# Designs tried in a protein design run: designed miniproteins, single chains, continued (6). Part 8

Each design is a single chain, and the fold is of that chain. pLDDT is the mean over its residues in the fold that is shown.

## One batch from the design tools (miniprotein)

Design m20263
Fold by ESMFold2-Fast:
Structure m20263 (fold): chain A 101 residues (1-101)
Amino acid sequence: SLLEEAIKKVKEALEIAKKSGDELAVKTLEYALKTLEEAKKLAEEGKLEEALLLLEEALGLVEITLGILRRTKGNPDAIKALEIAIEGIELAIKALKEKMK
């Protein structure tokens, strides 16, 4: 699923941040990951409005982290992973909105 791939990419970026000692990225990505996994659970339970709100929150957290990494010339693999994660979250949001009508 698009959301599962996005979760995988956030985990990949988080491991890179941990290895580089980027404490701000670690904290922000850990919170984004928790939020994405909660959104996935809510979507599976049919709580689509709640899942949508959490996906939009997680999208914001990932976008902020990507913005900081781009400005600070952070790890290019982490940047690429977060770009893929953002696309996956945006597609998951679009799919939920279509299902909600």
Scores: mean pLDDT 89

Design m20264
Fold by ESMFold2-Fast:
Formats: C-alpha cells, sequence, structure tokens
Structure m20264 (fold): chain A 60 residues (1-60)
C-alpha cells in the first residue's frame, strides 16, 4: 500500500485534481481536505507520481 499526499493547493485545485485522478484510475482512494489531496492505493510510488502528472496535464 502506497500513500501520496499533496499540499499547497487551493480547495478548488485539490477538488479538480482529485476528480481527474479518479477518472484516470478508479482503483485509487482519493481524499480531499481543503488544499490537501491524499491518494492511497496498491500502486507503486512511481505509478502514483505518473498518475498525478497525467491528471495535471504536464505529460507528453
Amino acid sequence: MTTLTLTGLSEEEARELARRIRELDPRVEVRVEGGTVTITSDLSIEELIGLVLAAIGDLL
């Protein structure tokens, strides 16, 4: 089990990011608390980082 926590987002940015992550991989558990997004799954940390980058649109 891997947990990745993202902080420093606005509440709207956190909500939007969580929505995109859930759309890309419904196997992950995503929690939003204000400007904090917590992602928990059995994916590796590398896979979770890739998923987050895909969700924000900064990948090729």
Scores: mean pLDDT 77

Design m20265
Fold by ESMFold2-Fast:
Structure m20265 (fold): chain A 85 residues (1-85)
Amino acid sequence: MSELEREVEEALIIMQAALIKRMPDENVDEAIKTAEKLAKRAEELGLWRAVSEVYRALGIAYQKKGEVDKANEYFKKAEEYERKA
């Protein structure tokens, strides 16, 4: 990818992560599936800031499901990737 293409992809993934964080509770399973796909893409592209934001969105989604341990795991991963960015 060109540098500009990487910047655009990172911005788009971060925006999608922000939208997932605001998704209603009834759509949480869809939010999780979308976030998992975005995390994989961001990680493959080395977009560490985008990876961090997507893992934060996954943490919030699992928190909404009452899966506290899984939510905490994703928040921890988000902090780890934020330190790489």
Scores: mean pLDDT 83

Design m20266
Fold by ESMFold2-Fast:
Structure m20266 (fold): chain A 57 residues (1-57)
Amino acid sequence: SALEEWLATADEREIELLIAVAVEIGRLSYAEAARVLGLPQSTVSRRYRRWRARLAA
């Protein structure tokens, strides 16, 4: 799919933004976001926390 192809070439910031949109806008839990995006839940939680830390600066 287009999403899978994009994820294969996406950089760290692009993946963080996608996770942020799923959690903040989509109101998905980490487990739900992990399932939808095809990522490990630990990756989703770690990347989301990094994104939030950047916004706090």
Scores: mean pLDDT 76

Design m20267
Fold by ESMFold2-Fast:
Structure m20267 (fold): chain A 75 residues (1-75)
Amino acid sequence: SEIEELQKKVEEAQKRLEEARKLREEVNQLGQQNLPAPQELLDQGITSPEKIEERIKEAEAELEKYKALLEKAKA
């Protein structure tokens, strides 16, 4: 159903946001120690804190969008 598909998209967006927030904390911690980002982040195309912030913003917008669509579908 449409509601089930939207619930999955909300879960996926929530997971992406959680992952992006963890990456932000990790990069901030490494930056304070003057250490480079780990290879895992580089493999994801993340090369700077600015890119991570953009990914967080995108994930937040996606989560908000799908939550709104889910509410509309249930109403």
Scores: mean pLDDT 76

Design m20268
Fold by ESMFold2-Fast:
Structure m20268 (fold): chain A 60 residues (1-60)
Amino acid sequence: MDAEALGEELGKEAKELAKKYGVEEAKKILNEKYGELLSKLNAEDGNTVAAGIAAGLNEA
């Protein structure tokens, strides 16, 4: 999956989690599930995915 598609998918999951558990808990769950994966991305891809996650959290 490319970084843009990954960011959109994780943003959608972030929105669902934030609606169900709140933004703080959603951030913890995402870090537990994907933190290691995200730490392996280059800066450009990491920023793209982070922007997608932030958009999802803001829409919740």
Scores: mean pLDDT 80

Design m20269
Fold by ESMFold2-Fast:
Structure m20269 (fold): chain A 85 residues (1-85)
Amino acid sequence: MIHEETLKSLKEGREEIEKLDASEEAKEALFKGLDALGEAAEKGDVDVAYEASIHILEGIEAAKKGDDEGAIKHGELAVEEGKKS
């Protein structure tokens, strides 16, 4: 059930992003993507929320590997996906 997973990801994702050893730009992009994910979830757009959550997950993984550019890109993609809701 994607709505509960999305809300859990919003809470746990914020804490995980805060703990990342990444640039402020990468963290800001990921936080903006996470906020867009939350808005899509609140609107009940399950498909948009799911796609945005995948971008957040990929962005966090990129940041963990030291790929700040990849993390920024995925954060921006999550925001763009969230705008479709």
Scores: mean pLDDT 79

Design m20270
Fold by ESMFold2-Fast:
Structure m20270 (fold): chain A 79 residues (1-79)
Amino acid sequence: AERLVEEALRLLLEAIRLADEGDYEGAARKLVEAERLLREAAAIDDSLEVHIAEALLHMTIGIFKTHFPEAYALYQKLK
């Protein structure tokens, strides 16, 4: 579970970087992958670390909806 959480958090940082660079499709794909990994982690382990990572994912998605609406729209289509 910890490895899935670590990878998901890495993907969130990559998504932010890609969005900042204007790669909205890349950012959206990384968000979808992070969400999938956290869903897998939650199915294995209902830990505090998983809950914190899910909170960070939701916060990141909220930021994308406001600041990178094109990336958010792509994320919604891909999930």
Scores: mean pLDDT 83

Design m20271
Fold by ESMFold2-Fast:
Structure m20271 (fold): chain A 56 residues (1-56)
Amino acid sequence: SAAREAEAQRLRQQAEDERKKAEELAKENPQFASAYRGLGLITEAEAERKAAEILA
């Protein structure tokens, strides 16, 4: 369905935006860079999992 595909795309786009913000925070706070990047990866993985479930 188009609605589910749109929701999956929205989740992926939001995860990408959050990952970009995490990279900016890592640049501003180098001492916590690994933590911010880790959070970004978790957010992206979670969005992909949810998108797969919506499209199943």
Scores: mean pLDDT 80

Design m20272
Fold by ESMFold2-Fast:
Structure m20272 (fold): chain A 89 residues (1-89)
Amino acid sequence: LKTFDDEAEGIAEAARAYARVARLVAERADPEAAELAREAARILEEMAEAARAGDLERARALAAEAEPLLRRLHELAPEAVAAALAEAR
């Protein structure tokens, strides 16, 4: 039970950290990448909420939805992503 709760908390923390990075990208990137970053942040925030609620199935579905958006962000705005990762530390 506690180990399962720890896994859910870890997923929630990771999703929240990635949502923060995506928000920082949205502040620095051009409009196309910024819009994509805002959408990714929204999905990652929902993923963190689902994980906290113990809904790991929904959290995994949201992770799969965010993955192509995050990959596209790295393609469109690699410098903004790198800067956001450095700032989020």
Scores: mean pLDDT 79

Design m20273
Fold by ESMFold2-Fast:
Structure m20273 (fold): chain A 69 residues (1-69)
Amino acid sequence: MKAEELRKEADEKIEKYKDSSLDEQFKVYNEILEKIREALKKGEITPEEAVELSKYIHDKVKKIINEKK
C-alpha cells in the first residue's frame, strides 16, 4: 500500500469516527498507526513517509480533540 493510500484511508476513518467516544477514537488512531508500521516493515513506504503520515495523523487527531474541548 502506498503512502497516499494510507493517508486517504486514515482520513476516511478519522472522519467517520470523529464524533465517537474518545476510547473509540484512540482505538482507530492506534489501528492507523499499526497499519503505517506494517507498511514500513514490509517496505511499502519509506521511513520518511511513515514519519510524515504519523505527524499528519497526530495533528489531525489533536485538532479534533481540541474542538471537543
Scores: mean pLDDT 76

Design m20274
Fold by ESMFold2-Fast:
Structure m20274 (fold): chain A 55 residues (1-55)
Amino acid sequence: SLEELRRKVRRRRARMAGYSDEAIELFAQGPEHEKEALDVAMEEAKKRYEEIKKK
């Protein structure tokens, strides 16, 4: 269906952007969840950045 196709596209875009599985699923749920998905992605990026800096 078109809705399933849209969810697939959202998941693929989020994955390509490097988001976590949690953020990807939030993106797939729709635009209202994009803000929450971004927050999750930002927290993960901060963790990765700190780990890389210490290495």
Scores: mean pLDDT 71

Design m20275
Fold by ESMFold2-Fast:
Structure m20275 (fold): chain A 64 residues (1-64)
Amino acid sequence: GKHYKATLTRPVDQPIFISEPGLNLLLEGNEVIIAASKLDMTRVQEALSKYGLSLASEPVEVEL
């Protein structure tokens, strides 16, 4: 899988880990780390919207 980083529109007050088949999200402060076999922005946006969150920047592929 690939890893991506993006900025949230607002910070989370505690770390949140979301795990779905083929998609893991780690939310800390105003940053999200995305681990996915294929980046699906619709799935990412749907997962974040459940917490009242959205992306302030497009995800950028990173090496961890």
Scores: mean pLDDT 82

Design m20276
Fold by ESMFold2-Fast:
Structure m20276 (fold): chain A 76 residues (1-76)
Amino acid sequence: ATVVSGTIHRPFVGSGSFRLLNETTGERVTAKVSGDRTTLTVTFSGKEGGYTLLAGGFLTVATFDGKSGTHTIVQG
């Protein structure tokens, strides 16, 4: 997994499927997410750009720069 530039706004523990918003294009895709308290691993297919990871469709969990593949976001 590639470590990417980003911020964890709300720690997530476990695994799930979340909506991912491309802030550059406005496109929404589904991402597979796994996390501990300090790290999120996000896997998706989408265009390169700035992304917001959303729980429940609107609650911001993390923001990062990404593209198709697997990305690791670290808090701090």
Scores: mean pLDDT 80

Design m20277
Fold by ESMFold2-Fast:
Structure m20277 (fold): chain A 60 residues (1-60)
Amino acid sequence: SLEEEIRRLREELARLDATIARLRELQSKNPDNEDVKAALRETEERRKQLEAELAALEAA
């Protein structure tokens, strides 16, 4: 159902937000670490994609 899909996306977004917070903390300690920069960028892009999916479902 639409409600189940929205719930799933919100749960996944919450998990990504937690991961981004941890990566940002790590980046603040090692700002030149390229692996952390890549991981943060990839995770932020994934979050953006899910946010767009959630917005599309809510507009339906």
Scores: mean pLDDT 87

Design m20278
Fold by ESMFold2-Fast:
Structure m20278 (fold): chain A 63 residues (1-63)
Amino acid sequence: SAADRVGEALVRLLAAEPDLAARLARANPDASAAELAALLLREAGRRLGLSDAEIDAAVAAAG
């Protein structure tokens, strides 16, 4: 599924860019843990070249 592909891509992305989560937290200081998780999933989906609809579906499946 798109959600599985985004999840796998996020694991690979965090391995390649271990500071990504910290950078997103600094850029979004008022964001909750759930909001930061959604931002990470959206970033992984964008880097996979997924559509906005596929990314939204993956974020919804993760929550």
Scores: mean pLDDT 81

Design m20279
Fold by ESMFold2-Fast:
Structure m20279 (fold): chain A 63 residues (1-63)
Amino acid sequence: DAAREELLKLIGEILGIIGDIFELEKKLKKTTDPEEKKKLEEEIKKLKEELKKLREKLRALKV
């Protein structure tokens, strides 16, 4: 069913973003340059905002 496929797609997107955040946080821990740290923190923040939006979409699904 289309609703089930949409649910699985959202779960896949959420997991992908979680993985991206994890990799960026690992890079942030190894980075010593302040400017690069700021850029990585901004990228992580954007991904966390996208994750929040996807979680809201997931909560809106009633299937």
Scores: mean pLDDT 81

Design m20280
Fold by ESMFold2-Fast:
Structure m20280 (fold): chain A 81 residues (1-81)
Amino acid sequence: MKEEFRRKAEEYEKKANHYSQKAQEYIDKGDKEKTSLYSKAANYYRTAAFYYRLAAENPDNQRAIEKGDEAEKKAKEYESK
């Protein structure tokens, strides 16, 4: 369980950086819709990574797990739009 949360945190930090870079590219292009979608995806992936790191340090921290899962779900919703 600790190892799973650590891997998710690392994966979602990478995804947050990826979508943050995409948002910047679309700012430069003047595409407000794509900028908004990628910025939201990046922010939710950063939030998920943060809470999954807390869960990796203490797997009994149910609040961290729940907040991580909520952020992951939101990130995937914006990623798929």
Scores: mean pLDDT 84

Design m20281
Fold by ESMFold2-Fast:
Structure m20281 (fold): chain A 69 residues (1-69)
Amino acid sequence: LSPEEVADLAGRLINAAEQAALAVPGVKSVTATAEIDGDRVTVHVDIEAEPENLEAARKAAQDGIAAAA
């Protein structure tokens, strides 16, 4: 992967995670951050929601990332 391809992938993963988590009822805010180390992209997702909704939101974010990767 070129640096441009890695940056594009990171952007897609961030967008997928945020959109998927925000679609879950009771989610107040979602912030996704990507760390790029060469060809490795690590996505960190910070979700603000009621505790009962956090599990569903985290699963949605994970599923969104998997679908976008």
Scores: mean pLDDT 79

Design m20282
Fold by ESMFold2-Fast:
Structure m20282 (fold): chain A 73 residues (1-73)
Amino acid sequence: MELEEHIENASRYAERGDAEGVYRHTKEALLASGASEDFAESAGKQLASQVDRLTGEQMRTAIENLNDFVKSQ
């Protein structure tokens, strides 16, 4: 599955309030971008903890920003 599909899925899971779905797809997106397992795990858990506070669009933007950060390293 491409990086964009993982970001899209994380956004959709956020709209449903599904923290586990947000965690899994955020982690996979960051790993696909070259993040370490520890970073992807931590970031995935952090965004999953905000599932009830972020819209799907805000979740997508947060993951895109993290992805850009990872790729800049």
Scores: mean pLDDT 83

Design m20283
Fold by ESMFold2-Fast:
Structure m20283 (fold): chain A 65 residues (1-65)
Amino acid sequence: VEELKAQAAALEEEIRKQNEEYVKILEEARSTGDPAVVREAQKKLDEILELNLRHVALLRQIRAG
């Protein structure tokens, strides 16, 4: 349980960092309109989605145990 809680906390921190990076990329995309920056924003959004799915799965495991 403690290991799973630690993993959940680490994922929450990673999600926060990824969201901060995503906001920066979004601001750059809005400012420049560069298609390469827009693609980077899309990739970052996909990464954040995957991390959120893993976080939800871990929380379910903690409650089920």
Scores: mean pLDDT 82

Design m20284
Fold by ESMFold2-Fast:
Structure m20284 (fold): chain A 72 residues (1-72)
Amino acid sequence: MEDKIKELLDERNKLVEEARAIARQVHAEVAGLSDDPALRAGEYGGAVSKRVAPIGRRLLDIDDELEKLRAE
């Protein structure tokens, strides 16, 4: 049980770091698109949402599995 919890926590940490890396990459990409902060914010939000959606879904699945394992 502990080994499985450790594996899920390690995967969760990797996915969180991936999401942060995606956010940084998108920020750099949209910074060159417009001098209008509102337009950059909209493009940033849309691009992050698209790229992070699969990671977000996997994080929810990991959290569900961790709850099951911790509940006995």
Scores: mean pLDDT 77

Design m20285
Fold by ESMFold2-Fast:
Structure m20285 (fold): chain A 86 residues (1-86)
Amino acid sequence: SEEAKKLFEKGKELYEAGKYEEAVEYYKKAIELEETAEGYYNLGEALYKLGKYEEAAEYYKKAIALDPTNEKARENYALALGELGS
């Protein structure tokens, strides 16, 4: 939807500005209206920047489930799991 797209775009603007907590809020609002692989991936990225590796891994996994061809999501999922330790 146009509303979901606007919320997602606002999230991206906040992420680019280094406002990661606010970016997470807008990405979550966008996903609540329309679930997309890109939405889940970008939410994971913002959470990763906040050091929320467990939560980031969860959303990268959701992005992979919607788009298994997203190599970046798989790479970043592995990186997030690495940050949590083995």
Scores: mean pLDDT 88

Design m20287
Fold by ESMFold2-Fast:
Structure m20287 (fold): chain A 62 residues (1-62)
Amino acid sequence: SIEDRRAELHERAVKLQEEYEKKIAELEKKGDAAVELLKAVEERLKEMKEITAEGKALRAEA
């Protein structure tokens, strides 16, 4: 159902955000970690784009 797919996307977004926050906190402890921080931002953006695309598909089905 659309509700099940929405719940799945929500869970994916929550897990992505939690993992991102943990990674950023660890990188900040290392001090100058600009390259690693950039990679973390890029990976989160990629995964968020996938979640957004699935959300758009759900809107088309609704």
Scores: mean pLDDT 78

Design m20288
Fold by ESMFold2-Fast:
Structure m20288 (fold): chain A 80 residues (1-80)
Amino acid sequence: MKVEEAERLEEEGKKLYEEAKEAYEKGDFEKAKKLFEEAVEKYREAARLYEEALGPLDPRALEADQNEAFARIALSVTKL
C-alpha cells in the first residue's frame, strides 16, 4: 500500500538525516553531503506517495514535505 511504502521511505530518510548530522558534527562534510542528498530523495518520494494516497493537505504529506525542505537546507549548508 502507498501509505506503508511512504512510511518506510520516511523512516529511511530520518535515519539518513541523523547519520548525515553525525557525519557533519564529526567534520566529514563529504559523507554528510551524500547522506543529506539521500535523505532528500527519501523524503521527496515519501511526500509524493503520501500526497497520491491521502492528498496534498494530509498532515503526513505535509510533514514529509517539511522534512524534505529541512534536509535540502542542511545539504545547502554542507556545500558551502
Scores: mean pLDDT 84

Design m20289
Fold by ESMFold2-Fast:
Structure m20289 (fold): chain A 68 residues (1-68)
Amino acid sequence: SLEELKEEIERLIREAEEAVRAGDRETALQLVKEASKLIKELEKAGAPKEEIDEFERRVLRVYLAVQS
């Protein structure tokens, strides 16, 4: 379901944020790559643009944090 997909994306992003705080760049990148794939599935499934944009914004924050 869309709800289960959103929960999985949320989990992956939270784990990526924790990996950033721990200094584990490799794990953070792997987790947001997985989240990005699921976000594309969510978009294709017709989820509202507002929800897609929010998830993409959070993924971008992780990418920026890893590059510092």
Scores: mean pLDDT 87

Design m20290
Fold by ESMFold2-Fast:
Structure m20290 (fold): chain A 73 residues (1-73)
Amino acid sequence: MEEEIERVREELNRAVKQANALLDAAGTVPVDDVMKHIGLVLRAVGYIEEGDVEGARRDIQELLDHAQKAAAA
């Protein structure tokens, strides 16, 4: 369990860095999309703290999908 929690923390760290880079590169991201990004990061942290590896991974995927969509818009 601990090893999986450690891995998903690293997955979140990588995803946050990737998502932030995408949003920074876009330069024109609406405030609502920025707020959603922050909310998804905080929700993923919550899942990790609760030991919900599956919930955290689904949230990390939503985080990346959202960042890609927001950056492309």
Scores: mean pLDDT 81

Design m20291
Fold by ESMFold2-Fast:
Structure m20291 (fold): chain A 69 residues (1-69)
Amino acid sequence: SLKEKAEELRRIADEVEAGKLTPDQAAQRLVELGVLTPEQARRLIESAKLAGVDLASVLRTIATHLENQ
């Protein structure tokens, strides 16, 4: 369900914030969950690097969006 995917994204975000997952590893898990395509995951990581965006915050935003669909 979308709620279960959102909970898993929050766990991934927590692991990224704790330094247990790299951005590239987090992106791979999102692809495996079917949340993002490989191309979307690549673009997300590039945007996070260029904008200095907190990846954990981005992942939590995606999780909230999934729960609200």
Scores: mean pLDDT 79

Design m20292
Fold by ESMFold2-Fast:
Structure m20292 (fold): chain A 86 residues (1-86)
Amino acid sequence: IDLEPGDVVIRFTLAKPLTDEEFARIVEALRNHPVVGPLLKGVSLSADRRVLTVVTEDGPGLAAEVANILSDLGIRITGVEVERIK
């Protein structure tokens, strides 16, 4: 992913590794969300499938919106880190 100044990188630590089906549902839910979808630059999953990285353009409350989408899909989050690209 080509990161630009102002982009937001959100890293979610998950309670269990995601299946391919769960990951696909998350990507679809994020892309179809009215706030997150238009700002979404990319989604990736760690090799152990327990860390989900979501990259968006700058916007208010995006980490909270993404966390709500994951919770609505039954995904349990144990940690969240937010990094804003300079």
Scores: mean pLDDT 82

Design m20293
Fold by ESMFold2-Fast:
Structure m20293 (fold): chain A 57 residues (1-57)
Amino acid sequence: AVEELEELARRFPELRRALEGAKAAAQILTDAGHDTAAETLLRVEARRARELAEKME
């Protein structure tokens, strides 16, 4: 998930800020022990990023 977000951010700079924000929030959640919430957040952002990337391609 995180690696896919990084690749999408590299291909589509417009997505980079949203994905960086999602990664930062997910890291805070993981550090706090909320792995499920972090994973859910990353999944939502990955799906959103893929939808935007599909439209931008």
Scores: mean pLDDT 76

Design m20294
Fold by ESMFold2-Fast:
Structure m20294 (fold): chain A 67 residues (1-67)
Amino acid sequence: KPLSPEEASLAVKRAVDLARAAGLTPSNEDVVYVARLMLEKGISPEEAARLLLRRAGATDEQVEAAL
């Protein structure tokens, strides 16, 4: 089931919080990009968080530790 805009917004907020906890600052462009993938292509919140972390410059170890 595709996420509602509210559910996608909450998932994006969680992904941003995870990136910040790892010492990373995701760009607004990347945040919008992963939000669109959740709304339009139905990627999971976990996949969105993983993608946002990687786009923000997270190492594989940081992604694994956050998820």
Scores: mean pLDDT 79

Design m20295
Fold by ESMFold2-Fast:
Structure m20295 (fold): chain A 60 residues (1-60)
Amino acid sequence: APPEVPPGLKFYPAGSPELKASIRRLATEVLGLAPEDADRLVAAFEKSHGEFGRLLQELL
């Protein structure tokens, strides 16, 4: 079904699947996080819109 919310709301934190994969890779390979912690970081990025997403984009 088509999205019922403005596109920006859904794409704001999550971006593309490729961006989420890059964030997870950075968390595990560069930051040295365990897979569980990397998954939490990706989830926080998707929900928060803010601090984690911006921080990770600065690292890219």
Scores: mean pLDDT 60

Design m20296
Fold by ESMFold2-Fast:
Structure m20296 (fold): chain A 55 residues (1-55)
Amino acid sequence: ATPEQLEILKYTRRLVDAVDAGNLEEAERILEEMKEKFPEYKEAFDRLYQWLLDQ
């Protein structure tokens, strides 16, 4: 895995943990940080977040 892939995985885990905890304020903050650091993946991150909310 590249350093970029590992960083995205760390953010994804934090996002999942925040949603599972019901902490949507923190989840939105994490999502915004992910989209700012990796703008090329913004649409993928938005789709992931919506999918997590549907669980």
Scores: mean pLDDT 84

Design m20297
Fold by ESMFold2-Fast:
Structure m20297 (fold): chain A 65 residues (1-65)
Amino acid sequence: AAPALPAIPPLSREQLREVVRKIIEAMKNAGILDEEVLDSAARVIARTYGVPVEEVRRLFEEELK
């Protein structure tokens, strides 16, 4: 079996999309939905969950439509 016991569990694409949705909602409610903030959030999520930044950015683009 592949070893996968990190401190933060790896997210599936669906779980990652849920995280992205929650962050977008929070940012909209705070009135800070700016491209620079979105890019920063995407980088933080990518580092935190060990996923490519490009994948997180794609999810932000999809959820913002």
Scores: mean pLDDT 74

Design m20298
Fold by ESMFold2-Fast:
Structure m20298 (fold): chain A 89 residues (1-89)
Amino acid sequence: SEALELIKKGREYYEKGDYEKALEYFRKALEIAREKGDKKMEALALANIGDVYAKMGKHEEARKYYQEAAKILVENNISYNDLLDELEE
């Protein structure tokens, strides 16, 4: 729940174009998700960090984060729809 709240806050800053603040919140969410072993939140935080780097024109960094997120989803049998459900609740 705390990691999801941080992701939602990061998305608010991302949508406003405050990529520095967005990245701060997504990195905090990633740390909490990893400490708790929450693979869905870990993948979601990584994908959102990728979105920030993509907007900043850092496409190689964005690709690395997206690939790490995708690997976690595949290895843990988590679908993209499972991640979207977390954002809608």
Scores: mean pLDDT 85

Design m20299
Fold by ESMFold2-Fast:
Structure m20299 (fold): chain A 63 residues (1-63)
Amino acid sequence: DEEVIETLEKAIRVGRHSMPAEKVAALEEALELARRGDFEGAAAVLEAAGLTGLAELVRRAAA
């Protein structure tokens, strides 16, 4: 979904100024997975990085 991709892109832009590098890397990996249509994979990467709210949002938007 375009909305999921847009949300992840915005999270990366904001995250570069306020988040640890490992969490930004997880967001970038999740964005790549979402662009491939793998929204469950994207959500799993986000959960593993402690970004549980974004993971739930990705699952909800993709459903």
Scores: mean pLDDT 80

Design m20300
Fold by ESMFold2-Fast:
Structure m20300 (fold): chain A 82 residues (1-82)
Amino acid sequence: DLEKALEIIEKLENEAKEKYGERTFEIAWLLGISGLSLREIAEELGISQATVSRLVYRHFASKEEAAEFGKEFAKEIREAVD
């Protein structure tokens, strides 16, 4: 059920973006699924590494915690659609 899957994804994304902000959510997601460093993510997003670090450490105790959030979010999406 594509419509149900999209509705669940949209709800989960909106909740995460409301809690952390859109950019911080994007960074945590990329950390979780890609294994990229904060520097590599900064390069991909076209922003400074200092900005990436500031956004991460505003909401998470470590980059590892942010990566775990991204992994958990990916798992929730997968489990919600399957």
Scores: mean pLDDT 79

Design m20301
Fold by ESMFold2-Fast:
Structure m20301 (fold): chain A 67 residues (1-67)
Amino acid sequence: DTEELKKRILELIEERGALSVRELAERLGVSQSTVSRAVKELEKEGKVVYDESTGVAWTPELWAALR
């Protein structure tokens, strides 16, 4: 279920401030491609900021603090 995966990803990012797609995949026991798809959906929903150059997903709050 993509929605359940998105919820779990968001919870982990909120706890840590930022996590890479690789770390999310390892923690959740899914492929990096599966996590990347879910993270991009969360980014479209405005719930995370995804930095494709580093492969890291950020909370909007932590991303704003770095700008």
Scores: mean pLDDT 83

